# Designed miniproteins, single chains, continued (4): the designs that were tried, part 48

Each design is a single chain, and the fold is of that chain. pLDDT is the mean over its residues in the fold that is shown.

## One batch from the design tools (miniprotein)

Design m13645
Fold by ESMFold2-Fast:
Structure m13645 (fold): chain A 92 residues (1-92)
Amino acid sequence: MEERLRELTEEFFRELEEIVEREGIRETEEIFRKGDELVEERKAKESDPEVQRMIERAGALAVTALLLRLIGDEIDKRIAEEREKRKALLLE
């Protein structure tokens, strides 16, 4: 089931991550739009409907994984900021 789907998902994830970082994208809707553009570009190069469906699944998985990563990064940032505030309070 998995090797080609996993490879495509990892490839979409890398491409999407590079685009998001390069363009400074922070909005979920923009990430979905860029993901959809990558999926449609790849599907246009394929004539097999089963491969096209695999591309769609890989794109959806990559977008989901990137969103979860960005949410995790924001949570970690907020935790770090809260720790610094608490540390300042505890030193006196």
Scores: mean pLDDT 77

Design m13646
Fold by ESMFold2-Fast:
Structure m13646 (fold): chain A 102 residues (1-102)
Amino acid sequence: MSSKLAQEFQERLEKAFNEPFEKALEVAKEVVREMAELAGIELSEKEIENAALSYLTLVAIKKGLITQEELDELEKIAEETPEEDKLEAVSKLMKEILKKIF
């Protein structure tokens, strides 16, 4: 991906924080779909949602909107959850954290 395109995706994600959570999530999903298409990767809807939530979470961390305890809980769930349940468990926790921010 070009540095300019990466910058444009980052700006779209940052601007999404001015919107309600549901609209911010749809913007992040759109960015993820565009990134996957450019990379030649096919993602399921669950993988798109998880990636979208992950990008919103990274932007929230960069903005200082997530506590260290919330970051530690995300890391713990990601490390301790069985592989088959990990995507759903991490996505659920990210949604709860982000809903508090929005």
Scores: mean pLDDT 80

Design m13647
Fold by ESMFold2-Fast:
Structure m13647 (fold): chain A 83 residues (1-83)
Amino acid sequence: DEKEQRIGELVKELHDMALKLRSQGNTELANTLLLVARQVSQLVSQGKLDEALEFAERSVRAGRENDLERLKEVLREAEEVVK
């Protein structure tokens, strides 16, 4: 499934960003990226591919912009959808 492959690429990008941020001492942003990656993977397992893709894309954008507040908002929304 092309959508699942795209989500997998974005999740890998979130993990790669988290490793880089941890090496730079930005532990809170790194941990939040990993928590979002987990929620995205759970959404995929539930068949919620459109929501998983949206949250993954928003999280990559927030991570690239070093925007912890936006990333925390994405995490909160993703946790609500995973329920």
Scores: mean pLDDT 89

Design m13648
Fold by ESMFold2-Fast:
Structure m13648 (fold): chain A 87 residues (1-87)
Amino acid sequence: MSEEEFAAETEIGVEILRAAVLKTVLDNLKRSGKVTKEEALEILKEMQKEYEKALAIARQSGNDDAAAVAEAGLKETREEIEKLKEE
């Protein structure tokens, strides 16, 4: 593995992990009733940005497995944003 390949894989992993942490925080806040619609939307938008970054790097590096994970996360996050906006 080259330093460039290692850096790309690390960056993808960090972005996906950041999105997963944000999802856990949001789910915890929803369970406790301590999140407003606006706060939930801000967290979801941040998750969307992290998945978009991961997807871009995965596609540029040819990492199809990482791209699939990022695409799935993006789809779920976008669906949650739409659902929350309709409420």
Scores: mean pLDDT 82

Design m13649
Fold by ESMFold2-Fast:
Structure m13649 (fold): chain A 82 residues (1-82)
Amino acid sequence: MTREEALETFNKGIEAFNAKDYETAIKLFREAAKKFKELEDYELAGVAERVAEALEAGDVEKAREILKEFYKRRPEEVIEPK
């Protein structure tokens, strides 16, 4: 597994989030978090896990804020959350 593959999974999660498919987004963010942990990228694992937790709690606005803050820091690596 590569960091690129983990980011691809994370970006698929954002695509699902933008489509308002929160069930799929949760699954993809949980998968991305697992992949980032395997890569020892605990910062990105934490971001993915916090987004999934916010969505599981029904807090879409908190999930959006987390994703927007991450996008602001790394706009070249992730798609823009809507």
Scores: mean pLDDT 87

Design m13650
Fold by ESMFold2-Fast:
Structure m13650 (fold): chain A 75 residues (1-75)
Amino acid sequence: LSREERQRLALRALEEFSKLAKTVEELAKKAGASAEDVARRIEEMLAAAGFSIELKVGEEVPYDEIKAKLEAAIA
């Protein structure tokens, strides 16, 4: 695969991950987990995939910032 094709596949995988992560966050909050706990888990999963991203969480997980940082890291 070309570099461009690999980048497209990676971005697609990140989009699917973002969708899944939002669903997991909703379910986790219903179970009593905090946004901070969810963000730390996402950070661990991204680190395992080779992305070193630090997340700062207020009341909600910053999915738009996560997506932007991942897109920048791939570009």
Scores: mean pLDDT 66

Design m13651
Fold by ESMFold2-Fast:
Structure m13651 (fold): chain A 91 residues (1-91)
Amino acid sequence: MKLERAKEKLREAIKILEGKEPPDDASIEELLERLEEIAKKLLESKDEKKSILGAILLNLVELMKEALKKGDWESLERIAEAILKVAKEYK
């Protein structure tokens, strides 16, 4: 399922960004909320690369919330992949 693949990519991104794996039973909404919190913390960073990363993540979370409301599973998976790619760049 595209939704389950999106959730898996969000879980991996959160693990990369925080060094801590979210709960296995976390909903996609809970994962997006956690990612938004991470993005806000990064945006407050004095490191330009981290601040830019935070801004990008906030925008992607907003787009993913819209895709989720529309049932656009294809966009949801693509946005989750973009979030994961951005998280890997943080390392």
Scores: mean pLDDT 82

Design m13652
Fold by ESMFold2-Fast:
Structure m13652 (fold): chain A 119 residues (1-119)
Amino acid sequence: SMQQRINEVEGKIVRGEPVATSDLIALLEELYRAGDLASLLLLVERLRKLGLLDDEVLRALARLLGVSVADVRRMVETGEASAAIVEKLLGRPAPRMSIAELISEILFQRAEEVRAARE
């Protein structure tokens, strides 16, 4: 299940155990397909801080997000998402911002959508 794979990969990351690149890519793809963009970015930020984002993972993220590998690489190197990445994840034009700010914006947008759907 997706939840079991998330728990397995997260557990390995927390313990500092090696995770196969294919397992990381599969988890990122599943989070994107599920529309869980906040969890996707939280995982990316964790992997970035731990130095676990190899070039194969960066290429997979670029394909998944429909952006250039250069944009994803800059995000990993700087912790800042380009305007292209921000627009893709928020579904609206927006300036570049930190990964932390982007996570906050996604969570805020999701909370507003839930509120609007109820009343």
Scores: mean pLDDT 82

Design m13653
Fold by ESMFold2-Fast:
Structure m13653 (fold): chain A 84 residues (1-84)
Amino acid sequence: SELARRALEEVERALEEAGLEELVDFLREKVREYSTKAGMSETIAVAAALLGVSRKLEELGHEELAEFARRRAEELLQAAQDAE
């Protein structure tokens, strides 16, 4: 899904600009895990991975980035529902 790839790229860029490269790796690993091992669609896998990153950002005190990642995930979940 182009929408999912765009959301992933936007969050990855924001994490890189904040110097949080370890969370970029975490995000990519979670997308692979959810799409491959859990059999999720690309849109759902990216949304789930973004929610995981949002939680990690909250634990690290990056509340604005956590809200950004969560909002992008919610937009993807809504788009997946609206695609039917």
Scores: mean pLDDT 83

Design m13654
Fold by ESMFold2-Fast:
Formats: sequence, structure tokens, C-alpha cells
Structure m13654 (fold): chain A 87 residues (1-87)
Amino acid sequence: SIYEEALKAVEEERYEEALEYAAELVKQGNIEDAIEVLEKVAEGIKKRLSPREQEILDVLVKGLKAKLEGNYEEARAYEKKLRELLA
């Protein structure tokens, strides 16, 4: 399955391919699996980031997750948090 291929790509640190699989899952309406892949990619990348960059990435991922789930009020709240973090 595309989901299984995405998880294998994450495990092998093929993050670009993992994100392409996540995009395909979104196109198929498989939002929950797409979000899981995105969160796993973010966790892999976090190991190469400073603490501040990790905080920015966390807020960005949570905002994108909320948008994908149709939680636009929550997404707007994360956009506000991102603006405060970058101030």
C-alpha cells in the first residue's frame, strides 16, 4: 500500500519520497495516514534542528494537521502561535 511504502521511506530517511506518498494519501482522502506520515517525517528532521527550529516545525506541522482535518479554527490558532514565535 502507499501507506506502507511511505513508512518504509521514513524508516530509510527518504523524506522527499515520504512527503510525495503523504501528498498521494491526501489526494485519495486518506487524511489520517497522511498526517501520521507527515508527523514521522517531522520527527526525523527534528534531530537535525536547533531547539528553536524544532518549536517552529512543531507549530507548522500542528497547523497543517488541523487544516487537513478541517479544523480551521485550530489551524488559525496555530498560525497565531507561529506569528508570536517568530516575533
Scores: mean pLDDT 85

Design m13655
Fold by ESMFold2-Fast:
Structure m13655 (fold): chain A 80 residues (1-80)
Amino acid sequence: LNFPTLDQEKVKRIEEILREKLPEEVRVPGLAETLVLLYESGMIKDEENLAKIIVLLTDGKVSPELARELAREIWPILKE
C-alpha cells in the first residue's frame, strides 16, 4: 500500500478497547486514528513496538504495563 487510507473499522475497534481499558481522564483524542496511521505507514512492526508507541503518544499517562496489555489486544486488529 503506497498511499495508506485510514481504516475507520479498525479505528472503531481500537477506540472500544481504549474506552474499556483507560479511564476517561487518560484518553488521548485521536490515539486510535494515530495508531492505525502509524501501522499502515510501516512505523509499527510488532506488538512490542506498539506498546512503546502507546506510552510515547500518551506522554506516559499509560504505564508500560498497561501499554503492553493494550498492545496485546490492539495488535491483532492492526495486522488484519
Scores: mean pLDDT 78

Design m13656
Fold by ESMFold2-Fast:
Structure m13656 (fold): chain A 94 residues (1-94)
Amino acid sequence: SKKAQELIKKAIYHLGKAIGALEEGDLKGAIDHLDKAIKHLQEAKKLVSDDPEKVKHLEQGIKHAQEAKKAAEQGDLVGALQHISQALQHVSAA
């Protein structure tokens, strides 16, 4: 779906912005971008619900983005960055 691919690209953009925010010490900005990425990935997942492989990759991306948000909320910058990296790998494979 073209709409699903556009939502995935928006999620990737926000995951990248979350990295930039973490590098600047802007935890609130990072969390806000992670929330936007998660919402776009959840919408994309609904649009590809008939494709099990894409669903699996988007679910892993959502899970890692949620773990990144939790790490950022706890001040774990290294953990947040590692989880964003894993989210990007899975989302790029969808």
Scores: mean pLDDT 90

Design m13657
Fold by ESMFold2-Fast:
Structure m13657 (fold): chain A 90 residues (1-90)
Amino acid sequence: MKEVELTLENVPAGSTVTVEVTNEGDKPAKIKLYVDGQLVDEKIVKPGTKAKITLKNVPAGSTVTSKAIDEGDKKPKIKWYVDGKLVAET
């Protein structure tokens, strides 16, 4: 198993936050999305595919964390977008 985490702090009020996960491996990956420590969504990312999760109206000052776990040997790639702009990536 390979894991990657990416955290975005101090999200502006009313922002739309999108996380994109790319699974470059041959095994399924799972992405989990947390807002202020609470699990809000999760998706399975099939081998060789991408998945997106979008949160609207994130409260001001929130911390958003994505955790992606691949069941194989290839680390997933995570990208964060705030209001359509790339702000962080692994």
Scores: mean pLDDT 79

Design m13658
Fold by ESMFold2-Fast:
Structure m13658 (fold): chain A 105 residues (1-105)
Amino acid sequence: MDDAQYREVLEAIERALEDPSLSQRELLSMIMSAAYLIAYAPPEIQERARELMERLLEKLDEEEVREIMKNTDLTPLQRKFVEAVLNKDIEAAVKAVVEMDEAAK
């Protein structure tokens, strides 16, 4: 992925944070995107992605996310990612995304 694509993902996350109607499913998607940027993006984008991930985690509804986990057929790695998110463990969430990316070619 080139620097322009990383910046586009970053801008999408910033727009999502300003949306008062952001669903918990969309929030999880944005957190996953932020984790991907933390893992793979250039240092300048990684720093901003960490700040945005912390803000996304503050918007998390634990009860609604647990219901999403019950009602969604998640892979073991996707489940590991959501569990890291519920624990607000940024490093574990990033590790789960890296493992998912390595499994998908």
Scores: mean pLDDT 83

Design m13659
Fold by ESMFold2-Fast:
Structure m13659 (fold): chain A 91 residues (1-91)
Amino acid sequence: SEAEEAGRRAQEAGDEGTRAAKAGDEDKAIEYAKKIKEALEEAMKALKESKTIEETTKAIGAVLLAIGSGVDAGLAARRAGLEKAAEEALK
């Protein structure tokens, strides 16, 4: 489903963003923070367009995964001192 694909993309971007932050790569950390936001927007759209309990549950799950991925990546960026990447992930 679109929601499940968005959730998976958010997790992958979150993992890569965290890895980039730990490596001190601010530009790459910003790039993945933006990808997490794109996945969140896709998950929120899926939630708005959901018509069944199953679709709604999957979309809520994807939104929560995307928010969690953004928070984790943002906190990793902050721990690494990458202020711009942290702001991009957390806004």
Scores: mean pLDDT 84

Design m13660
Fold by ESMFold2-Fast:
Structure m13660 (fold): chain A 71 residues (1-71)
Amino acid sequence: MVEIGTVVSTKGNEVTIELEDGKKLVLDLDTLVKAGLISEEDKEILLTEKGAKVELVLENGLIKKVSVIPA
């Protein structure tokens, strides 16, 4: 499953992403980088750019990949 979300807030290494259906997810970007699920470059974009869009790849309810969608 592929979900698209928008960064609505940041706190330290955490971002809050709002999905298209209005659901919100809080992601710990440090944990995702260590797991190889997001790049350091995309982490910096998500922490610095309010309104950045992301693609989440989900399999069996688990996050498999996070990537920034170019504007």
Scores: mean pLDDT 80

Design m13661
Fold by ESMFold2-Fast:
Structure m13661 (fold): chain A 74 residues (1-74)
Amino acid sequence: SRMERARHLADSLIAIIAEDLRKNNTVLSDEEIERIAEALAAMLGEMFDLSEEEREELKRYILERLREARKEIL
C-alpha cells in the first residue's frame, strides 16, 4: 500500500538523520523532533498522495521513531 511504502521510506530517512546526529554528537529537542516529523509527513504525504488522515497517522509514526532514535543516541 502507499502507506506501507511511505513508512518504509520514512524509516530509511530517519536512519540517515540518526547517523548524522551520532556523527555530529547532536541531540534533538522535542521542538526539533516535532518540526522534522511535520516536514517528513508533509513531504511523504505529497509524494505518495496520502489523505489528511493518513498524513496525521504517518506523522505520529515518525514522531515515535525519532524519539526512539534520540534515546539510542543519549
Scores: mean pLDDT 84

Design m13662
Fold by ESMFold2-Fast:
Order: structure tokens, then sequence, then C-alpha cells
Structure m13662 (fold): chain A 62 residues (1-62)
């Protein structure tokens, strides 16, 4: 979806600007920038992988 593409692009951008961040952290911060509520950002940060963080964020941003 367009939301998934926007989230991926923002997560990549955050990682390039902040290479010290994990994939989970980059996805969670990208979700925050795209308007996800803090509860979703916190849930994404606690995800066991970047892939699961991405799924949580995409579902919430729809």
Amino acid sequence: SSIAEQLENEAVRIHLENPELSGVEAVALAARKLGAPEEVVEKALKAPSGHEAFEIAVEALR
C-alpha cells in the first residue's frame, strides 16, 4: 500500500541519518513521523523484529 511505501521510505531515511538506531527503532520513529499514536510507537519499539514493528505500524496508519 502507499502507507507501507511511505513508512519504508521514512524508516530508511531515519536509518541513514541515525545509523546507530536498530531497524525496530527506525520503523517506530518513522511511524511517529507519519502520525501514529504513541501507544503504537511503544508497541512497535517492543516488537521482536523490524518486520513485526513494520506490520504493527502499517496496520495502525491505515
Scores: mean pLDDT 85

Design m13663
Fold by ESMFold2-Fast:
Structure m13663 (fold): chain A 89 residues (1-89)
Amino acid sequence: MEEEYAERVRKLAEELLRDAEEYGEEESGSVEGQRKGAIYADATAGLLLMMSSSSRIAGFEKAAEVAREYAERARELGEELRKKAEELE
């Protein structure tokens, strides 16, 4: 059960991060687009952090770690997109 749950969390986290990455790439042509991409990535990180916290509270440490790892990657994406917006200004 715990390992199956961690697998489901990983697949969902991968999909959410992929969507955030694709949105950031699609919007990359303007300062406003890059800022929107950063907001979307930040929102994705927030959702994954909530998932991590909920999993930890429920006792699913492995799933919590997976969600936290992907939340960090989404946060890094948001920072990268924010930096690109600064370069376009």
Scores: mean pLDDT 82

Design m13664
Fold by ESMFold2-Fast:
Structure m13664 (fold): chain A 99 residues (1-99)
Amino acid sequence: MSEEERLELLKKVTEEVKKLVDLLKESIKSGGSKIEEIRELVEEMLKDEETPLASKNVAAKVEIILKLLTPEGKQKALDLISELENAAKEYEKKIEELE
């Protein structure tokens, strides 16, 4: 993979993670208003053969979070959302290092 292709891939994955984290946080705050939108986005990412493995891994983790959006799973869901948010910050740092 060229440096340009690597940079574009990191940018794409970073923006996808940020969008999914924001939608998940909004869904928790609103009592689930965005769950269907998140589910459709994640399903599209997982079934698209062109989706990079890194993006598919994020989508799979978001599917787990969606299943944990119950009263019993809430704390674990919040912990996983924090992990995704931290991953996005690390990707942003790598993008800055490559630019």
Scores: mean pLDDT 78

Design m13665
Fold by ESMFold2-Fast:
Structure m13665 (fold): chain A 71 residues (1-71)
Amino acid sequence: SLLEKLKKLKEELLAKIKKEFSPGDQAELEMIIDYIVSKYTEQKDYEKAIETLEKLLEAKSVLEAWDIYER
């Protein structure tokens, strides 16, 4: 299901940011993930939530993550 895919992708993102980023950047990235999930689940657009989180897997910095959220 889309909800299972979204949950799995969120888990993968959280694992990646804990491994690759400082505690401060981790907190900010977790906030961005929550903003994206909230934005698209409010719209009932789970496919767009998944697509946007997949873009976050490619982000190399917090600035790139914000840019992805703002688009």
Scores: mean pLDDT 82

Design m13666
Fold by ESMFold2-Fast:
Structure m13666 (fold): chain A 58 residues (1-58)
Amino acid sequence: LQATLAAQEQARQHILQVIEEVKNDTSLSQEEKDFLINLYTIALAGEELVIERIREKM
């Protein structure tokens, strides 16, 4: 459980980094950026839920 929690925290940090990279990507249109940011924001919420569930079991 502890190792799983650490892995999920790393996944959350990775998603946050990807969101920042998308914001700064000059090859993407604003529409593409908005779509991807929204998609990764949903993924971030999912990771936060998983982290909370793991903490409940610890």
Scores: mean pLDDT 79

Design m13667
Fold by ESMFold2-Fast:
Structure m13667 (fold): chain A 90 residues (1-90)
Amino acid sequence: MTVDEKLKKIRELLEKMKTASLEEVLQLIHKIWDIAKEAFDTNSVDDVRKFTEEVLELINEIEKSASVEKQMLLGALELGIVTLTVAKER
């Protein structure tokens, strides 16, 4: 799966969060995390950097209309993705 295909899948999962229960959001976050981790393991540093920027922008867009509880879960996902990016650069 290309980086663009992974980004499209993550966008679909994030869009589902708009109407999902908190339990469903947690499951969607786990799916996004698995996709991101595979992208980080299989791509170059430059591709990972662009992927991270796009994913963080998508998360931020959804957070603007999310409940406080959903924002906290999305914030944890953001920190995880940033941590993977930093690890990949070193």
Scores: mean pLDDT 77

Design m13668
Fold by ESMFold2-Fast:
Structure m13668 (fold): chain A 63 residues (1-63)
Amino acid sequence: SREDLLAELEALIEELRALGTVEARAAVHQAEKVREMLESGEISLEEAREALERLRAVHERLL
């Protein structure tokens, strides 16, 4: 589950980077922070999942 969430965050970060917009850059920064916090144990798996869902909604809005 943790490894799955990290893989999903990494995939989303790459998709956001591919957009090349200022808004996408901000979302990349936020996603990288969530990944870092999940790796360090600063956030729970549930908090990471909720953050990922919010970031996916942002990505969809930017498409």
Scores: mean pLDDT 83

Design m13669
Fold by ESMFold2-Fast:
Structure m13669 (fold): chain A 78 residues (1-78)
Amino acid sequence: MEEVLELMEKNPLVSEEAIEETLKDIETLIKEGLLDEEGLKILLEVLKATIEGRVDEGRPYQQELEERLTEKAEEFVK
């Protein structure tokens, strides 16, 4: 997820295909229990800011999302 968000951050005007692939990955993480509803809301704020070229405004949300994903992944693996 972090790698995908980084790619979108580098390319704020990403293609529709790239957005679709990202959303599919997010759906998979939700199904696997790694991303909850609150995490999804934060991710959508990051995605919106990135697409609109307001990546700096999305950075606090991105950091929170990355921390949440790390915690959930550790719980899932352990």
Scores: mean pLDDT 62

Design m13670
Fold by ESMFold2-Fast:
Structure m13670 (fold): chain A 64 residues (1-64)
Amino acid sequence: SLEDVIQKIRQTAADFARGVQELNDRYAANTPSVTDEQLARDKAAAEAAAQALGDRFIQQELAS
């Protein structure tokens, strides 16, 4: 349902914010393992998750 999709979008946004915060915490800890490539991979994963959520909703709607 639309309300469920909105709730999932809000949760995804909150999860994204938490992920960014955790990344910043690791950065503050001066961890050399946190590179631009690792940051890019984390962002790509978050984007893929959000895209999958949207695609799933569209598929459910069309398959109905």
Scores: mean pLDDT 71

Design m13671
Fold by ESMFold2-Fast:
Structure m13671 (fold): chain A 96 residues (1-96)
Amino acid sequence: SIQAHIDALKADIDAFIDSSKDLSDDDKADLRNIADTGLPAAAETGKWLGRKIADKRGLSPAEKEALEEKYAKDFAETVANIIKALGKIISEVARK
């Protein structure tokens, strides 16, 4: 499910944040807040795109659901990678 995938991405981000020695508690809270709002929003945007493609192509309800799930997961994963990149950038700046 889309929600199970978001939950797995959140767990992965939490593990990354908790293992980071150079992130302050405020940095960790900010990154978690970005994940809590950003991952569901990205999934909804991907779902919207999947729906638009299916509707324009005249696809079946089952094919539409599959495209919604595909793009929801792809977009959530992209945003999860951006969040990890933000944490790496903050860590690099903190080392200076």
Scores: mean pLDDT 90

Design m13672
Fold by ESMFold2-Fast:
Structure m13672 (fold): chain A 68 residues (1-68)
Amino acid sequence: REKEIEASKLWTAGNVARVAADASRYAAEIARKNPKNKELADQYERDGKNAEKVSDELKAEAERIEKE
């Protein structure tokens, strides 16, 4: 049962990281509409990629625990 709770927490954390990634990518898209905000847009793009990677890693660990 403890493993089920652990996996559930990792799935939740992974979903939160995914929402953060989507929000950062959306912010990058909005910022890119103004050429003066190119640096800000590039930063949001990097933040989104990093959050997506964290989301993927957390979900992979949750799936690994569920399979064991």
Scores: mean pLDDT 83

Design m13673
Fold by ESMFold2-Fast:
Structure m13673 (fold): chain A 87 residues (1-87)
Amino acid sequence: MEAERQLEFERRLLELFKKGLEELYERIEELVKEGRIEEARELYEQAQPSIEAALEQVLKATKDPELREEAEKAYKEFLERVEKLLS
């Protein structure tokens, strides 16, 4: 029962992390669409330490290796998407 509750907690943390990344991506994308590229870049740069801290917290709280891999993959894909958007 406790182990199942822990896994559900870890899945929820990952889901919240992914939602945070997607919300930030959407905000950056909207700024780029409006021609506000410097503001988009500044938002990304200011958010980067918080995203790295969030990933570290998810990885520290997550014991399941598949969920850890999924968190790292989501982070890398987010970075690639933003870099391409700002290019």
Scores: mean pLDDT 86

Design m13674
Fold by ESMFold2-Fast:
Structure m13674 (fold): chain A 93 residues (1-93)
Amino acid sequence: EGLKALEEAREHLEKAIEALKEGNVEEAKKHLDLAAEHIKKAAEAGAISPTKETGILMLILVAKVSLDMGDIETAIQSAEAALKLVEEAIEEA
């Protein structure tokens, strides 16, 4: 159950990064929000530690704030860092 939530978070982060690279701000925000929801669901299921949950959610928040400020490069970097942590959590599951 928690593993499925992590896999869904990974898919949404991948789609957010693609949208950011295409300049599609609305799709990027949608997928960042969905990734955050699935990370919270994975944490509720015990699939990730509180430290990893906080780290991933903070990186998603940085991506969203950077995007709102027009800093697409930082938004991509933060989303890619969040994706790496999600991939690590999946390997540990």
Scores: mean pLDDT 88

Design m13675
Fold by ESMFold2-Fast:
Structure m13675 (fold): chain A 55 residues (1-55)
Amino acid sequence: MKGKKFPKDASIDEIKKYLLESVEELTKDMTEEERQEAIDYVNSLVEKIKKEKEK
């Protein structure tokens, strides 16, 4: 799936795990730079979701 979307009510641990697994799959054939950008993006999303759920 190109733009995977999951429910807002998913736990933060589930969201983080899903995003990290997606990055590993999507970036396995990518350059180191592209992989690093994807990891940074996932970390930003996780932080944003965590803040939204906790605040």
Scores: mean pLDDT 70

Design m13676
Fold by ESMFold2-Fast:
Structure m13676 (fold): chain A 55 residues (1-55)
Amino acid sequence: AVKVTPELEQRALVLYESGFGTYKEIGDLLGVSEVTVRRAVERARANAAQEKAAA
């Protein structure tokens, strides 16, 4: 079991946006599951969308 930390969210988002690879490849690099990477990226993106909506 791995916790989704703010640092993991930020790193996963950067790797995803830079086109490093698939969620599975990013998960392998970070030592977490594909599902964990997907959740991390979704959380970071949701936070950005929420800030735009709240502005």
Scores: mean pLDDT 73

Design m13677
Fold by ESMFold2-Fast:
Formats: C-alpha cells, sequence, structure tokens
Structure m13677 (fold): chain A 112 residues (1-112)
C-alpha cells in the first residue's frame, strides 16, 4: 500500500466517524499548506514549513487529545495524527460540538 492509499483510507474513515465529507478534509489540508507536505506530496518542494501543533491548527491541548487516538511517542509528530487533527477541525467548523468530535474519535486506531 502506498502513502496516498493510506491517507485516502484514513480520510474516508474519519469522514464517516465525524459525519463530514471526505472532500472537506481534503480541501482543508490543501488550503493549510503546512499539512499538504504530508497528504499532497506535490507541495513538499514549495513548503518552507512553519509547522503547527499536529499540523492541523490545533491548540496543544486539542492536539494531545486527538494524537492519542493515532498512537506514537509523546515526542514524535505523527503525520497521520495531523490528518486526524485536520478532520476534527473540519467537523468543529461544520457545527459539531467538541464533545461530539472527541466521542467519535475516542479509541480510534487506524491500521494502514
Amino acid sequence: MNLQEVLDKLIEELAKRLGIKPEDIRAYLKENSNYALLVLPEYAEKIDGKKTYGGANLTEEEYKEFRYFVGGDENYVNPLGSVVGAAARVALEAGKSREEVITALRNFKFKP
């Protein structure tokens, strides 16, 4: 399985869990160029990256909550966690409550 197939599968699963459109997650990631490096490799050569927490414009607290569902060490930035954070932000902007988003992602583990 290549990276693009893994990311597409993750986006589709997150969209179903959060009750949002996968296209909205993709649009958010494209517009937030710092994450395009992870999900849109064609932007890698043009991103002089100021990285945000989890890449997804989350607060440190929000990143810690959502990162926990994707795994990895506390000191390691998980690229899949950045996509999870972006999906959570899209859901919040679509009018889902913070509690709804956290509940939907609770115990979420992604296997490529």
Scores: mean pLDDT 60

Design m13678
Fold by ESMFold2-Fast:
Structure m13678 (fold): chain A 83 residues (1-83)
Amino acid sequence: MSDEEIEAILEGGLAHADRVAAELASLGASPEQVEEVRRAAREAYRLAAESLRDPSLLPEAQEADERAVRLEKEAREEALAKK
């Protein structure tokens, strides 16, 4: 996989993270929760991209992804529970 391919994957991931954050904001999630989810998702995508260059980072990338998924779920559940 080339550096250009890895960069394209990262750009797509960062765009997705921003879209998820915007969706959570539209559901009524707090600005604090929205930013926490955005930061976690962006970090997970960065680590995933870097793990494609350095496989030793795979465990850290997996942990970051699991954290991002959990934070998104928690923010979404809290926003929906307030309806």
Scores: mean pLDDT 83

